# Designed miniproteins, single chains, continued (4), part 59

Each design is a single chain, and the fold is of that chain. pLDDT is the mean over its residues in the fold that is shown.

## One batch from the design tools (miniprotein)

Design m14155
Fold by ESMFold2-Fast:
Structure m14155 (fold): chain A 55 residues (1-55)
Amino acid sequence: SAAERELVVRIARQEAREHLPPEEAERLFGLLDEADRAGASVAELARLYRQFLAE
């Protein structure tokens, strides 16, 4: 589960950098980092990423 959480965050960051403007990608990275440090689940991290991508 921890390894899966790390993988999801890493892939989300890489994909965000490719699909979002740099400023938005950095903002999303900050939110993902804070959520991960707070112990957010894989599902919560994935939802955060998808919501940003939808905007």
Scores: mean pLDDT 74

Design m14156
Fold by ESMFold2-Fast:
Structure m14156 (fold): chain A 86 residues (1-86)
Amino acid sequence: HMTPEERERLDKEVVLGIIAIAGAVAKTVEANRQHGIADPEEVHAYTGPAVEAARDAAMERVKEILLEKGYDPEVVEQAYAEVRAA
């Protein structure tokens, strides 16, 4: 069985990964919609207010879901802050 320290570290890594992936997916979807890219393999790194807003909305929604599912609020808030800063 996992130790409490190993569990906390794993939970933080999982939460951070989920938030980061949700933000990246939302950013890609919004960029594709704005530029009319039909092929996902042709996706380039896009920036702009609408793309950043889509990322922020997805990350906030996933944060809500993680808190609702009973993840530690301190772990969720720290992971959210780290992804926002990156």
Scores: mean pLDDT 72

Design m14157
Fold by ESMFold2-Fast:
Structure m14157 (fold): chain A 80 residues (1-80)
Amino acid sequence: SNAEKAEALLKEIQALIEKMKSTDLSDEEFLKLAKEIEEKMKQLVELIRKLSPDQAKEFMERAKALTAEALEIIKERLAK
């Protein structure tokens, strides 16, 4: 149940990160997507805390990778 919810959130976050790569986004649309990702990441971390240690480690590594990807996209956008 908690693992299924965490998996669903990871997929939602992945989809939002892919949307952030769109060339047609205004700055306002981009920042809105970044905020949605931040909110979902916070929810994901709370769910991870309820998982077994082995599951928590796996999901945390995946969350860390997605966070790094999102931050790099944000950094590149804001540098312009």
Scores: mean pLDDT 84

Design m14158
Fold by ESMFold2-Fast:
Structure m14158 (fold): chain A 107 residues (1-107)
Amino acid sequence: MAEAVDLSAGSALFIGAVHTLDPDADPAAVVEEALRLDAMPDEERKAAIVERLTALGVSEETAREIADVILEGDRAVAAHLAAGDRAAANRAFAEASGRIARLLAAD
């Protein structure tokens, strides 16, 4: 596979969370899952993220918080990119990623 996949911030955050919990997960399968979730309406995407993370041993409360961070981070990064502010987009992504890592480390 020689082509780079263009991922949304939400897809990238989801992939990072799954690989943190399951480092043996097939990277290609996780990318396909992230792209499928990105195509869903927000309510369905949030529910699917929560189900996936709880299946990996995350508490339902923490999984819901991570799903909210993923959706909010996706929206924030997209808004900054639409405004032409790549630096703000990068900071928003780093903040969301760090928050997810902290939530996972606490469980």
Scores: mean pLDDT 83

Design m14159
Fold by ESMFold2-Fast:
Structure m14159 (fold): chain A 64 residues (1-64)
Amino acid sequence: PSKEELEEEIEEALALMIAGIAKILIDRGENPEEVKEEAIELLKKNKASEKTIELAEKEIEKII
C-alpha cells in the first residue's frame, strides 16, 4: 500500500481509539456532550485531518 493509504488507516485507528476513551469517560459518569466537545477539540489542537475528526465525532455520537 501507499504511504497515503497507511496514513488513512492510522488516522481511522486514532479516531476509534479516541471514541473508545470517550466511552470509558461517559461510562464513568462524565457529561457525554462535554466529553465529545473535549475530544474533538483535542483532535483539532493536534492537527488531525478533517476525516479523522468527522469519524471520531460520528463514533462518539453513536455511544451517546
Scores: mean pLDDT 81

Design m14160
Fold by ESMFold2-Fast:
Order: structure tokens, then C-alpha cells, then sequence
Structure m14160 (fold): chain A 118 residues (1-118)
């Protein structure tokens, strides 16, 4: 049913947002540790964290698409309660995308700066 699909999308949204928060936290910890290492080791840590941030951003983008499509279906069906839950999930996922994108941009800058010193 639409409600069952919506509940699954909301659950995936919550799980993916949590994964994104954990990925950002780990990237911040890795970034601090990297400052004590060689330039070559810093670059490798930055690349690894950029890849992980890109992966979670892609996962968030897929979930946002699913939430948006299911929200549209709920609105078309006049199921405003389900639509509200999906709208909230869609909003949370898009906020997480913004945070991951900012973290990724910061890592790209750090990698570029380290590479220029080689």
C-alpha cells in the first residue's frame, strides 16, 4: 500500500540521515588526526573521506527522490497524513544533503591545499 511504502521511505530517510551525521563526524575526526601526518598521508585520508562523503550524499539523493515521488502520490490520493510524514522526511534528507555537501567542499579544499605543497 501507499502507507506501507511511505513508512519504508521514512525509515530509510531516518537511517540515511543518521549515517550522514556519523560520516561527517568521522570525517571531522580524521581531518584533525591528518594534520599530524605527512602530506602524502594527509592527501590519502582526504581522498578517502571525500569518497565516503560522496557515497552518503548519493544515498541521500536517492532517498530524497523516493520521498518526493511518494509525497506526490500521497497528495494525489488526498492522503494528507502520509504526505505530511513524507514532507518532513524530504526536508530532513535535504538538510543532511546540505551538511554533507559543505563537509565535502571543506575536504576538497584541504586536499587541493595539500597537493599544492607537493
Amino acid sequence: SLQERADEVVKRADETVKKADETIKKSNEDGKQAQTLSLEEQIEIYKKNEDELKKVRDELTKVAGEAGRTLYEALQAGDFETAQKLADAFRKVNEAIKKVSEALKNYQKKRDEAEKQL
Scores: mean pLDDT 89

Design m14161
Fold by ESMFold2-Fast:
Structure m14161 (fold): chain A 66 residues (1-66)
Amino acid sequence: SFEEILEAQKKAMELVKKGREAEAAGDYERSIELFKEALDIAKKYPGTKSVADAIEEELKRLEERL
């Protein structure tokens, strides 16, 4: 259970990193897809609320650019 939460956090953080890389490359559509995937993972595990909140802020910022 706890190990599943840690693996989910790692996956969400990896997707956030890839999303930021896509944004830096100017691929806002791909960045939004990656952040949405990260958010879906983070929202399934209550222990990731701070991560989910940060991802939601990034998504809001990115969607304003489309």
Scores: mean pLDDT 80

Design m14162
Fold by ESMFold2-Fast:
Structure m14162 (fold): chain A 106 residues (1-106)
Amino acid sequence: MALSRASIAALEAAAVGLETLAELLPTQSLEDAIAAAKAAAREAARRTGAELGLSDAEVAAVEAGVDTALDELGAVLATLSVEEAQATARAAARTLRGTVEAARAA
């Protein structure tokens, strides 16, 4: 699959955010877990963006997109039990991680 550099950075940032969210959900509030996931995702976006040679504007767009996606996911997860929310976040993280690995290998 041929993905743009910005798409690879966005998928990496989303995967890191979801991995962080799944780890923190059993021990933190949903609000605190989402805030930590956003911070981790932004750092991943900056790191991957620098690796792939993205402009500051492209990195900012990836950060904004992942922040919005995590807010929307947080609203859905707020309707679930902690166990269901963690399972959902873990499943999504695994799917995105596989997609990133496949895209980087291509």
Scores: mean pLDDT 84

Design m14163
Fold by ESMFold2-Fast:
Structure m14163 (fold): chain A 59 residues (1-59)
Amino acid sequence: GSSDSRYLIERGREYLKQGDYVQATYYFMQAFLEALQSGDMESVDEALRGLREIERLSE
């Protein structure tokens, strides 16, 4: 649900701040899947933005 995807996005952001891109990617991917299942397009967009940030920072 939306609360589940929000929790996963916050966890992804925490790991991103720590520079742990492996864990950040995991949580943003899980958030993306949960958001798709619940039709939460806001959380879909937030999860994809997190994944794109990791891609840019991983260069």
Scores: mean pLDDT 84

Design m14164
Fold by ESMFold2-Fast:
Structure m14164 (fold): chain A 75 residues (1-75)
Amino acid sequence: SADAERARRIVEKALANEDFDVGLALAYMILGLFKSAGRRDEAIAVARVALEGFRKRNGPESDIARLEALLKELE
């Protein structure tokens, strides 16, 4: 969806600057908005994009673990 694509771009832009704290915060905020709106598939998509972005950039293991746990809760 257009909203999921916008969310992906926002998270990827933060991670492109290696702002992992900002990237994690934005992913949680956007994912929370999709979840509260009952848009579970889009929340899962945002969590997966964030997890992939963190892994590709060797982001903090604690942040990767949090995103993995969050994705499991959504599934």
Scores: mean pLDDT 79

Design m14165
Fold by ESMFold2-Fast:
Structure m14165 (fold): chain A 70 residues (1-70)
Amino acid sequence: MSKEEILEAAKQARERFGETHAILVAQVMALENPSLSKEDIREVLIEAGVSEKTAELAANNVMASREILA
């Protein structure tokens, strides 16, 4: 799954269901694609319309979740 596919899914979720859904979709898809870096996840969220601070926190949460799942 590409970074662009995740971005499109997050944008669609935000438009239909709001910011919380966009964040959730992006985080779940990032967990299924461990090749995505923290910066990739942060950039996707910012491009999807999430604030820089919220995007950073959400990206950090994905990284923490990957450590627990490893």
Scores: mean pLDDT 78

Design m14166
Fold by ESMFold2-Fast:
Structure m14166 (fold): chain A 65 residues (1-65)
Amino acid sequence: SLEEEYRKRAEELNKELLKKLAEAEKEMEGMTPEEQRKLVAREVAEALRKIGDLVDRYLAERRAA
């Protein structure tokens, strides 16, 4: 189903975000708290944008069906 396809894509985006945050934790070694916050905020903002795009596409395809 369309719902199941998009659910799987959302789960993949969540896994990607967690992996990116784990990688960021390694990069944060030696950074200031402000630099760490900016790095995490950037990764989270990118993930939210991708989720928003996925939702918009789901709604458009659902309306077309």
Scores: mean pLDDT 81

Design m14167
Fold by ESMFold2-Fast:
Structure m14167 (fold): chain A 83 residues (1-83)
Amino acid sequence: DPLQAALAALVAAATAAVLAAFPAVAAATVAAVAATAATALAKGLDAATAAATATAIAVAKGLAAATAAAIAAAVVATLSAAL
């Protein structure tokens, strides 16, 4: 399913980027993104679609920007899940 693939790619990209930079932050980010993705699936995928769109825009601007956007999206998702 395209949305499941997009969510898996977002989690994998966030995990890879953060794991390379900060292992402790990577664990927290993966847990937060996974929780947000599960909630988005339960509520009809709107939040997941928004996250996938943000990632797609970053990719269009380049691979370095995609890494930064994935981290930013994970941070925003974490804040949204905490609220």
Scores: mean pLDDT 60

Design m14168
Fold by ESMFold2-Fast:
Structure m14168 (fold): chain A 56 residues (1-56)
Amino acid sequence: MKITFDRGLSNVSKAVEEIKKLNLKEVTIEYDDSPYSLRLANELKKAGIKVKVIKK
C-alpha cells in the first residue's frame, strides 16, 4: 500500500510547479492505474523533466 501526497492530488499544475522549484531533473512516479498518475507524468515530461514510471 502506498501513501500519496497530502495535497496536490486534484491540481496537477501546482504539483508540477512545486517539483520544478525543487530543481529536480528526474522524477520517479509509481503508476497506480489512475488518470492522475499518468497526467502528472505527462505534464512533468512537457516541463522538460525526465520521468521514470514504475508499475506496482
Scores: mean pLDDT 64

Design m14169
Fold by ESMFold2-Fast:
Structure m14169 (fold): chain A 60 residues (1-60)
Amino acid sequence: EVEENYELLRKAGDLLVRQGVDPEAAEKALRTLGDYFGLPEEKVEEVIEEVRRKLAERAA
């Protein structure tokens, strides 16, 4: 249950990276989805950190 929701959030993050979404908009979307899925804040922050890292790598 929690593990499946976590994987869905990670997939959403990957899609945001592929679309080149603004980092601030991506973070907001992931926080909203994480809350909807009932994920612990720690897990949501992990995904946000990964997405921010990947977006920065793509921009460099």
Scores: mean pLDDT 79

Design m14170
Fold by ESMFold2-Fast:
Structure m14170 (fold): chain A 56 residues (1-56)
Amino acid sequence: TLAEIARELGMSVENARNLKALAEALGLEVTAQLLSREGRLPRERAREIAERLLAA
């Protein structure tokens, strides 16, 4: 599912893997913040994607 999430976010699978690893270390909130600020996603959408990313 990392490849699917990467395509939805317009990023490489490698970038998505790095984000997943960072999220596993720092938690869901930091991942959601990164997706919201850098990915230009609304907060609730960023949180949903972060949850999916961590579950991948």
Scores: mean pLDDT 75

Design m14171
Fold by ESMFold2-Fast:
Structure m14171 (fold): chain A 92 residues (1-92)
Amino acid sequence: LQELLRQAAVLYTAGSILEAGAEFEASLGTEEAKKRAIANLEAAIELYEEAIELYRKAIELSEDPELQEELREEVEELERRIEELRKRKEEL
């Protein structure tokens, strides 16, 4: 269980870094920077999707209702973030 949560946190952090990088690249206004921003957004989405899978697995393995609720909330937040990133990618 703890290893799944640790791995999910690593993926979340990596996705967050790529998301921040994409935001910075998009702000530069060049065609090359836009392409890098799109690539970073795609990579961030994939990492967040992997993190969601690990969180869902952790929910199934957990016997703690409070932890299960917290993890479900994190999954919902990441799902909303993924949707936002997909929209941002389409606008670039």
Scores: mean pLDDT 85

Design m14172
Fold by ESMFold2-Fast:
Structure m14172 (fold): chain A 73 residues (1-73)
Amino acid sequence: MELLKEAEKALEEKDYEKALEYIEKFLEENPKPSLEEQEKVAELLTKIRVENPELDKRVEELGKKLQEQIEKQ
């Protein structure tokens, strides 16, 4: 959860690339995220996409990674 809090903080600072880096690192370190963690990742990715549409492809890649991890449960 620490990495997701850091991602949220980076998002508040409008450092979208850093927020995406924290989310990616979280997913790499947590191959079986809890339902709460899954919801938090989806929330953060949605906020990044809304605030910076240019990152849509990167958000989609991380969203797909999250979905693949959910399917492995």
Scores: mean pLDDT 80

Design m14173
Fold by ESMFold2-Fast:
Structure m14173 (fold): chain A 126 residues (1-126)
Amino acid sequence: ILKELVEAIVNGDVEKVEKLAPKVTDDLVLRVLAGLAIRYKNLAAAAILTSKLSKEAQKKILVNPDEAEKKLESAKSDEEVADAIASLIARSSNKEKIIKAIEEALKKTKSPNLKTALEIIKETLS
């Protein structure tokens, strides 16, 4: 389901996003998928995914790339890792930098669900 949703976000398949995005219940996964939707300008996916996040979480996934990089370096929780990598995915213009940041996030996170989502996103961006 996560792989199909990532592909639907990237390809702009609105119907598939509407069916699959509501099934995502993990807040960490929601953050990184929201970042991906913003990157690909998939407004329908971004709206669905962000609507499940608190107002505080919504702010934390939209920081500028330089701040997000620093936050990833200092991240001590899975939530901090997810917020930082989501912002980098959403807003960094440098694809190579995003891939390296995903690899760093994969080393730092202890969440199996976040690891799975990040691996799928990395493969899709490669």
Scores: mean pLDDT 81

Design m14174
Fold by ESMFold2-Fast:
Structure m14174 (fold): chain A 85 residues (1-85)
Amino acid sequence: DEELGRLIAEFIAALHQGDLERARELLEELRKLGAPEEVLKALEAVLAGDLSEEDLKILEKVLEKYKKTIEELLKKKREEIAAKK
């Protein structure tokens, strides 16, 4: 679950940078980890430039779920840094 969130975040970062090769590699890693087929299809649609309204809703729901997980991981990292310095 947390690993899926990390890979999705990296996928978005790769798309933002225009690195389509990296985005495709991350999509394959998501597939290997058993990400839901609906999520994989939505991410494939983003790469193809053929994102439907249904795919967008699926992605928004997934991103909302993993955003909280990512925020919790970042909070732990900030606490570790503060505790040492």
Scores: mean pLDDT 70

Design m14175
Fold by ESMFold2-Fast:
Structure m14175 (fold): chain A 66 residues (1-66)
Amino acid sequence: SELEKKAEELLKEVRAKLDQATTPEQIRSIVREAAEKARELFKENPDLAQRFLEEITRLVNEKVAA
């Protein structure tokens, strides 16, 4: 679906930005922007919003654990 494609593109963007982030503040900014975009994209689709947020959490956890 269009929403799933946009979610994948946004996750790819988040992943790339997290790769370049070197401070906790940068990570927080990236997550905040991604959450704002997700709220707009998934206003009427809570299941996709949930899945997307779980993936962002996973990416952040991997970044912080590295």
Scores: mean pLDDT 79

Design m14176
Fold by ESMFold2-Fast:
Structure m14176 (fold): chain A 62 residues (1-62)
Amino acid sequence: MKLLARVIEDYVAKKEDELTLKKGEIVLVEEVVDEYNVLAESLETGKKGLVPKKYLELLEEL
């Protein structure tokens, strides 16, 4: 499943496998990892990593 999502507030990575994101950035959600986290790609940097779901607003299904 691939979805576009908007970052709703700034998030700073706490682990090596997480993404640092700024409010308003668009990410591509590649996979739902668990009940709290998704695997996403930053469209600005091209980096992939884990992001807490609560920081994302889903925009559309691809």
Scores: mean pLDDT 79

Design m14177
Fold by ESMFold2-Fast:
Structure m14177 (fold): chain A 74 residues (1-74)
Amino acid sequence: MSADELAERALELAKEAIRLAEEGRSEEAYKTLMEAGDLLTRAIALGAPEELVKEAEEAMRKARELLLSNGVKL
């Protein structure tokens, strides 16, 4: 999988984590967020574009904020 593909998948998973957290599915959202984080770390190591990385990081930040508001320890 290319750096770009890893970053795009990380963004997709981060957006899904936001959706799951909004629905109160906090355990599933947390698991999805962790998977997104792993993929983004690998994407950065492989030289993924900064713009795509920033977009994924912003989506992950929103998911984390929602999980914290739901009482999840991160």
Scores: mean pLDDT 84

Design m14179
Fold by ESMFold2-Fast:
Structure m14179 (fold): chain A 89 residues (1-89)
Amino acid sequence: MSDEEIEELFKMLDKDGDGTITLEELAQVLLSKDPKYEKAKKLLDPDGDGVFDHRVNEMKARADKDGDGTIDFEEFKAYVEELNKEKEA
């Protein structure tokens, strides 16, 4: 996945447009049945097991290093890049 695709996903998840994603916004996206979020859901749940609560907790541990409930672009990009490497292996 290119840096531009990661930026597009981040902008889609950043509903406030403030440059950060809250974990509540991310959870709403993962639980949403809206087709516009399907690409983000596939990226965050590569196994397709539908257990999004577990994926949200994993992202808290791996991406939310500050524990403040927000994810900035750099944290999101690092997490997505690690998921892409695991998926390609």
Scores: mean pLDDT 66

Design m14180
Fold by ESMFold2-Fast:
Structure m14180 (fold): chain A 88 residues (1-88)
Amino acid sequence: MDLSNSNLTSLPADFFAGKTDLEILDLSGNQLTSLPENVFAGLTNLRILDLSGNQLTSLPSGFANLKNLEALLIQGNQIRSIPDFILN
């Protein structure tokens, strides 16, 4: 699903509800400053998540259900520190 460069400033927590078949989600080049904790929780088949080129200062803690995630792209944000569970 390509939602890149779509002028998004926020997402409701249920925005991806029921989209369990998603493998690739591109949210790059938006104006996201924060994400709801569980916005991606239903995306159990997600392999690639691109959050690059936003204004994020932190990442949501709700990655526990992203067991198939192979790549997380976060460059071009304002994130000061990355949680260890994302690096390992």
Scores: mean pLDDT 78

Design m14181
Fold by ESMFold2-Fast:
Structure m14181 (fold): chain A 74 residues (1-74)
Amino acid sequence: MDEEVKEALALIYNAIGKLDMEKGDFEGAVEAYEKAIEIVPDNADAWRNLAEAYEKLGDTEKAEQYRKKAEEIE
């Protein structure tokens, strides 16, 4: 899989996660954002979105860890 295909697929999973967040399916959002990160680990937006999903689930410790991870990505 080349960079263009990886980027497109990561965008699709990130979009799925955003839709799940809008619907209140925070577990589904976590799964979608994790898939985006598996494909493009340096996607800071996906890490921030994953942190927000965990915060909605009440896992504030993971939310803080993933927010910090997003900030460390240049």
Scores: mean pLDDT 84

Design m14182
Fold by ESMFold2-Fast:
Structure m14182 (fold): chain A 55 residues (1-55)
Amino acid sequence: MEELRQRIAEVRDKLLELSKKLNEAIKAGVDPQTIEDLKKEIEKLQDELNELVLA
């Protein structure tokens, strides 16, 4: 139980960090490829979080 909660917290923290990076990148007008890569990373972590929550 403890390890699962710790992993969920770590994934949530990473999602928050990446969401902030995505918003900053959009505001800064960085190249579309970088924005796409950030979106894909966020999507992968969201999928991981969903799997952990269902376990």
Scores: mean pLDDT 80

Design m14185
Fold by ESMFold2-Fast:
Structure m14185 (fold): chain A 64 residues (1-64)
Amino acid sequence: SMSAKEELLRLIGEILRIIGEIIDLERELEVEEDEEKKKKLEEELEELKKRREELMEEMRSLEL
């Protein structure tokens, strides 16, 4: 079984990985000229941001 501290560290690790993916996609989106590709990148970015918020909320519940 995982302690609250161990679970918090795991969540932080997952959040950091997702933040890295978001940064990479945002950089790709900034230089993309193709509207169809922009739409796909925007959709992918939206999904990652939702996942980040879910993990952040889970992390907050462990601090309370």
Scores: mean pLDDT 84

Design m14186
Fold by ESMFold2-Fast:
Structure m14186 (fold): chain A 74 residues (1-74)
Amino acid sequence: SSFEEEVERLREQIERLLPEATPESQEAARELLEEVERLRREGKASDREIASRLTAALLILIGGVIDRELEARK
């Protein structure tokens, strides 16, 4: 399904960025991933709500990569 394809793409992007981000961003992203797993297991969230949380995790990691790069320049 298109939704499962979207989830897979978001997870692949998250997995790629996770090791490159700050520890704080990694922790926040992992919390969102754990929430997604809980919500999918419970069946309480819409596809949009799941996608939004995965997108939030991705954005947090992008910010964490930028922060780590900036810190390395000091």
Scores: mean pLDDT 84

Design m14187
Fold by ESMFold2-Fast:
Structure m14187 (fold): chain A 67 residues (1-67)
Amino acid sequence: MEEEKKKRIELAIKGLEAAVDTARRLAPSGTSEQLETVVDTARRYKELAEKLGAKVEVELPEIHHHH
């Protein structure tokens, strides 16, 4: 039970880290739309991991000042 949750948290964090890495690699030459899509994906993984009980300290790249 708890081990399955831990596994899902690990996968969510891994997905978050991959998405953040992709966003950082795209930042110098990618379009705003590409960066927004990747950052949104990273945010979803971060929210999923946090919802599952993980303390996530991965920083999301700031590219959209939406309010």
Scores: mean pLDDT 74

Design m14188
Fold by ESMFold2-Fast:
Structure m14188 (fold): chain A 56 residues (1-56)
Amino acid sequence: SSAEERKELNRLIGRILRAIGDILDAELKGDEEAKKKAEEELEKAKKEFKEFEKKL
């Protein structure tokens, strides 16, 4: 019954990791606009993860 939950958990974790990677890439390039965008995506992904946890 938790196969769908595990798939969603993996998707949410993947989104968080991608956003972290985007922040690091932007820092290496000195791209402050890209960094801000990636930080906003990270915060969005963290909120989605917390909402998922509340539904368990």
Scores: mean pLDDT 85

Design m14189
Fold by ESMFold2-Fast:
Structure m14189 (fold): chain A 88 residues (1-88)
Amino acid sequence: SDKETGLEALEKLKELLEKADLSPEVKELLLKALELAREYLETGDESLAEEAEKLLEEARKLASPEEQRKILELIAEANKAALAKAKA
């Protein structure tokens, strides 16, 4: 299901972000945004999705160009892993 695949992607992304070489402030904002996104998928509360998007934007503004590229790589890896698990 889309919800199950989304939750798997968020769980994998959290694991990757916790291990990633990112500044503490950027990592904190991303992990908070991910937690709100997870709650949104569980509850359907649109306000949680809006808050997660705001935190993601703040993280992007604080992140260096190298960190921005790393974050996009981790998102792609998490999505790929979740889709592979859904097909198995």
Scores: mean pLDDT 83

Design m14190
Fold by ESMFold2-Fast:
Structure m14190 (fold): chain A 72 residues (1-72)
Amino acid sequence: KPTPEQIEAEIAIAFALIYYAIAKLSGDLPEDVLKQIEDLINKAIEALRQGKYEEAVKLANEAIDLIRKAFA
């Protein structure tokens, strides 16, 4: 059974991916900002694969924050 920390990391990454998909479909964000978001999500996924759940949550939340600021 997955740990609470693993579940939290998986949920954070799932939300980051949903936000990224919406941001990309909007066409409103500059390419460099989309690339930064993509890089953060890729790092979060890699951290999750390595069992670094706190790092994965942090990176996923950084991606979400960047998207939220871009649409503010």
Scores: mean pLDDT 85

Design m14191
Fold by ESMFold2-Fast:
Structure m14191 (fold): chain A 83 residues (1-83)
Amino acid sequence: MKTTITLTINITSGGRKPEKLELTIEVSKKFSKEQIEELIKKLEEAGVKIKGVSFEEDKVYLEFEMEGSQEDKVGEILEEFIR
């Protein structure tokens, strides 16, 4: 089974206008609602602000806001999630 994950990331860099990035990832696994909730919890613990979540059987949409200084930690969380 495959899942398509669409991430909309709003990056705030000090006094700069927020930058919006969209990333689409296909993974050869399915996620439960509980696994999506765990991802959200880890992102919030890293200081990320969740703006929107939508979960269908084969599609995940996640929108959040972060600071550029959080990029490494957020990247680590996302890599662990898609493994």
Scores: mean pLDDT 78

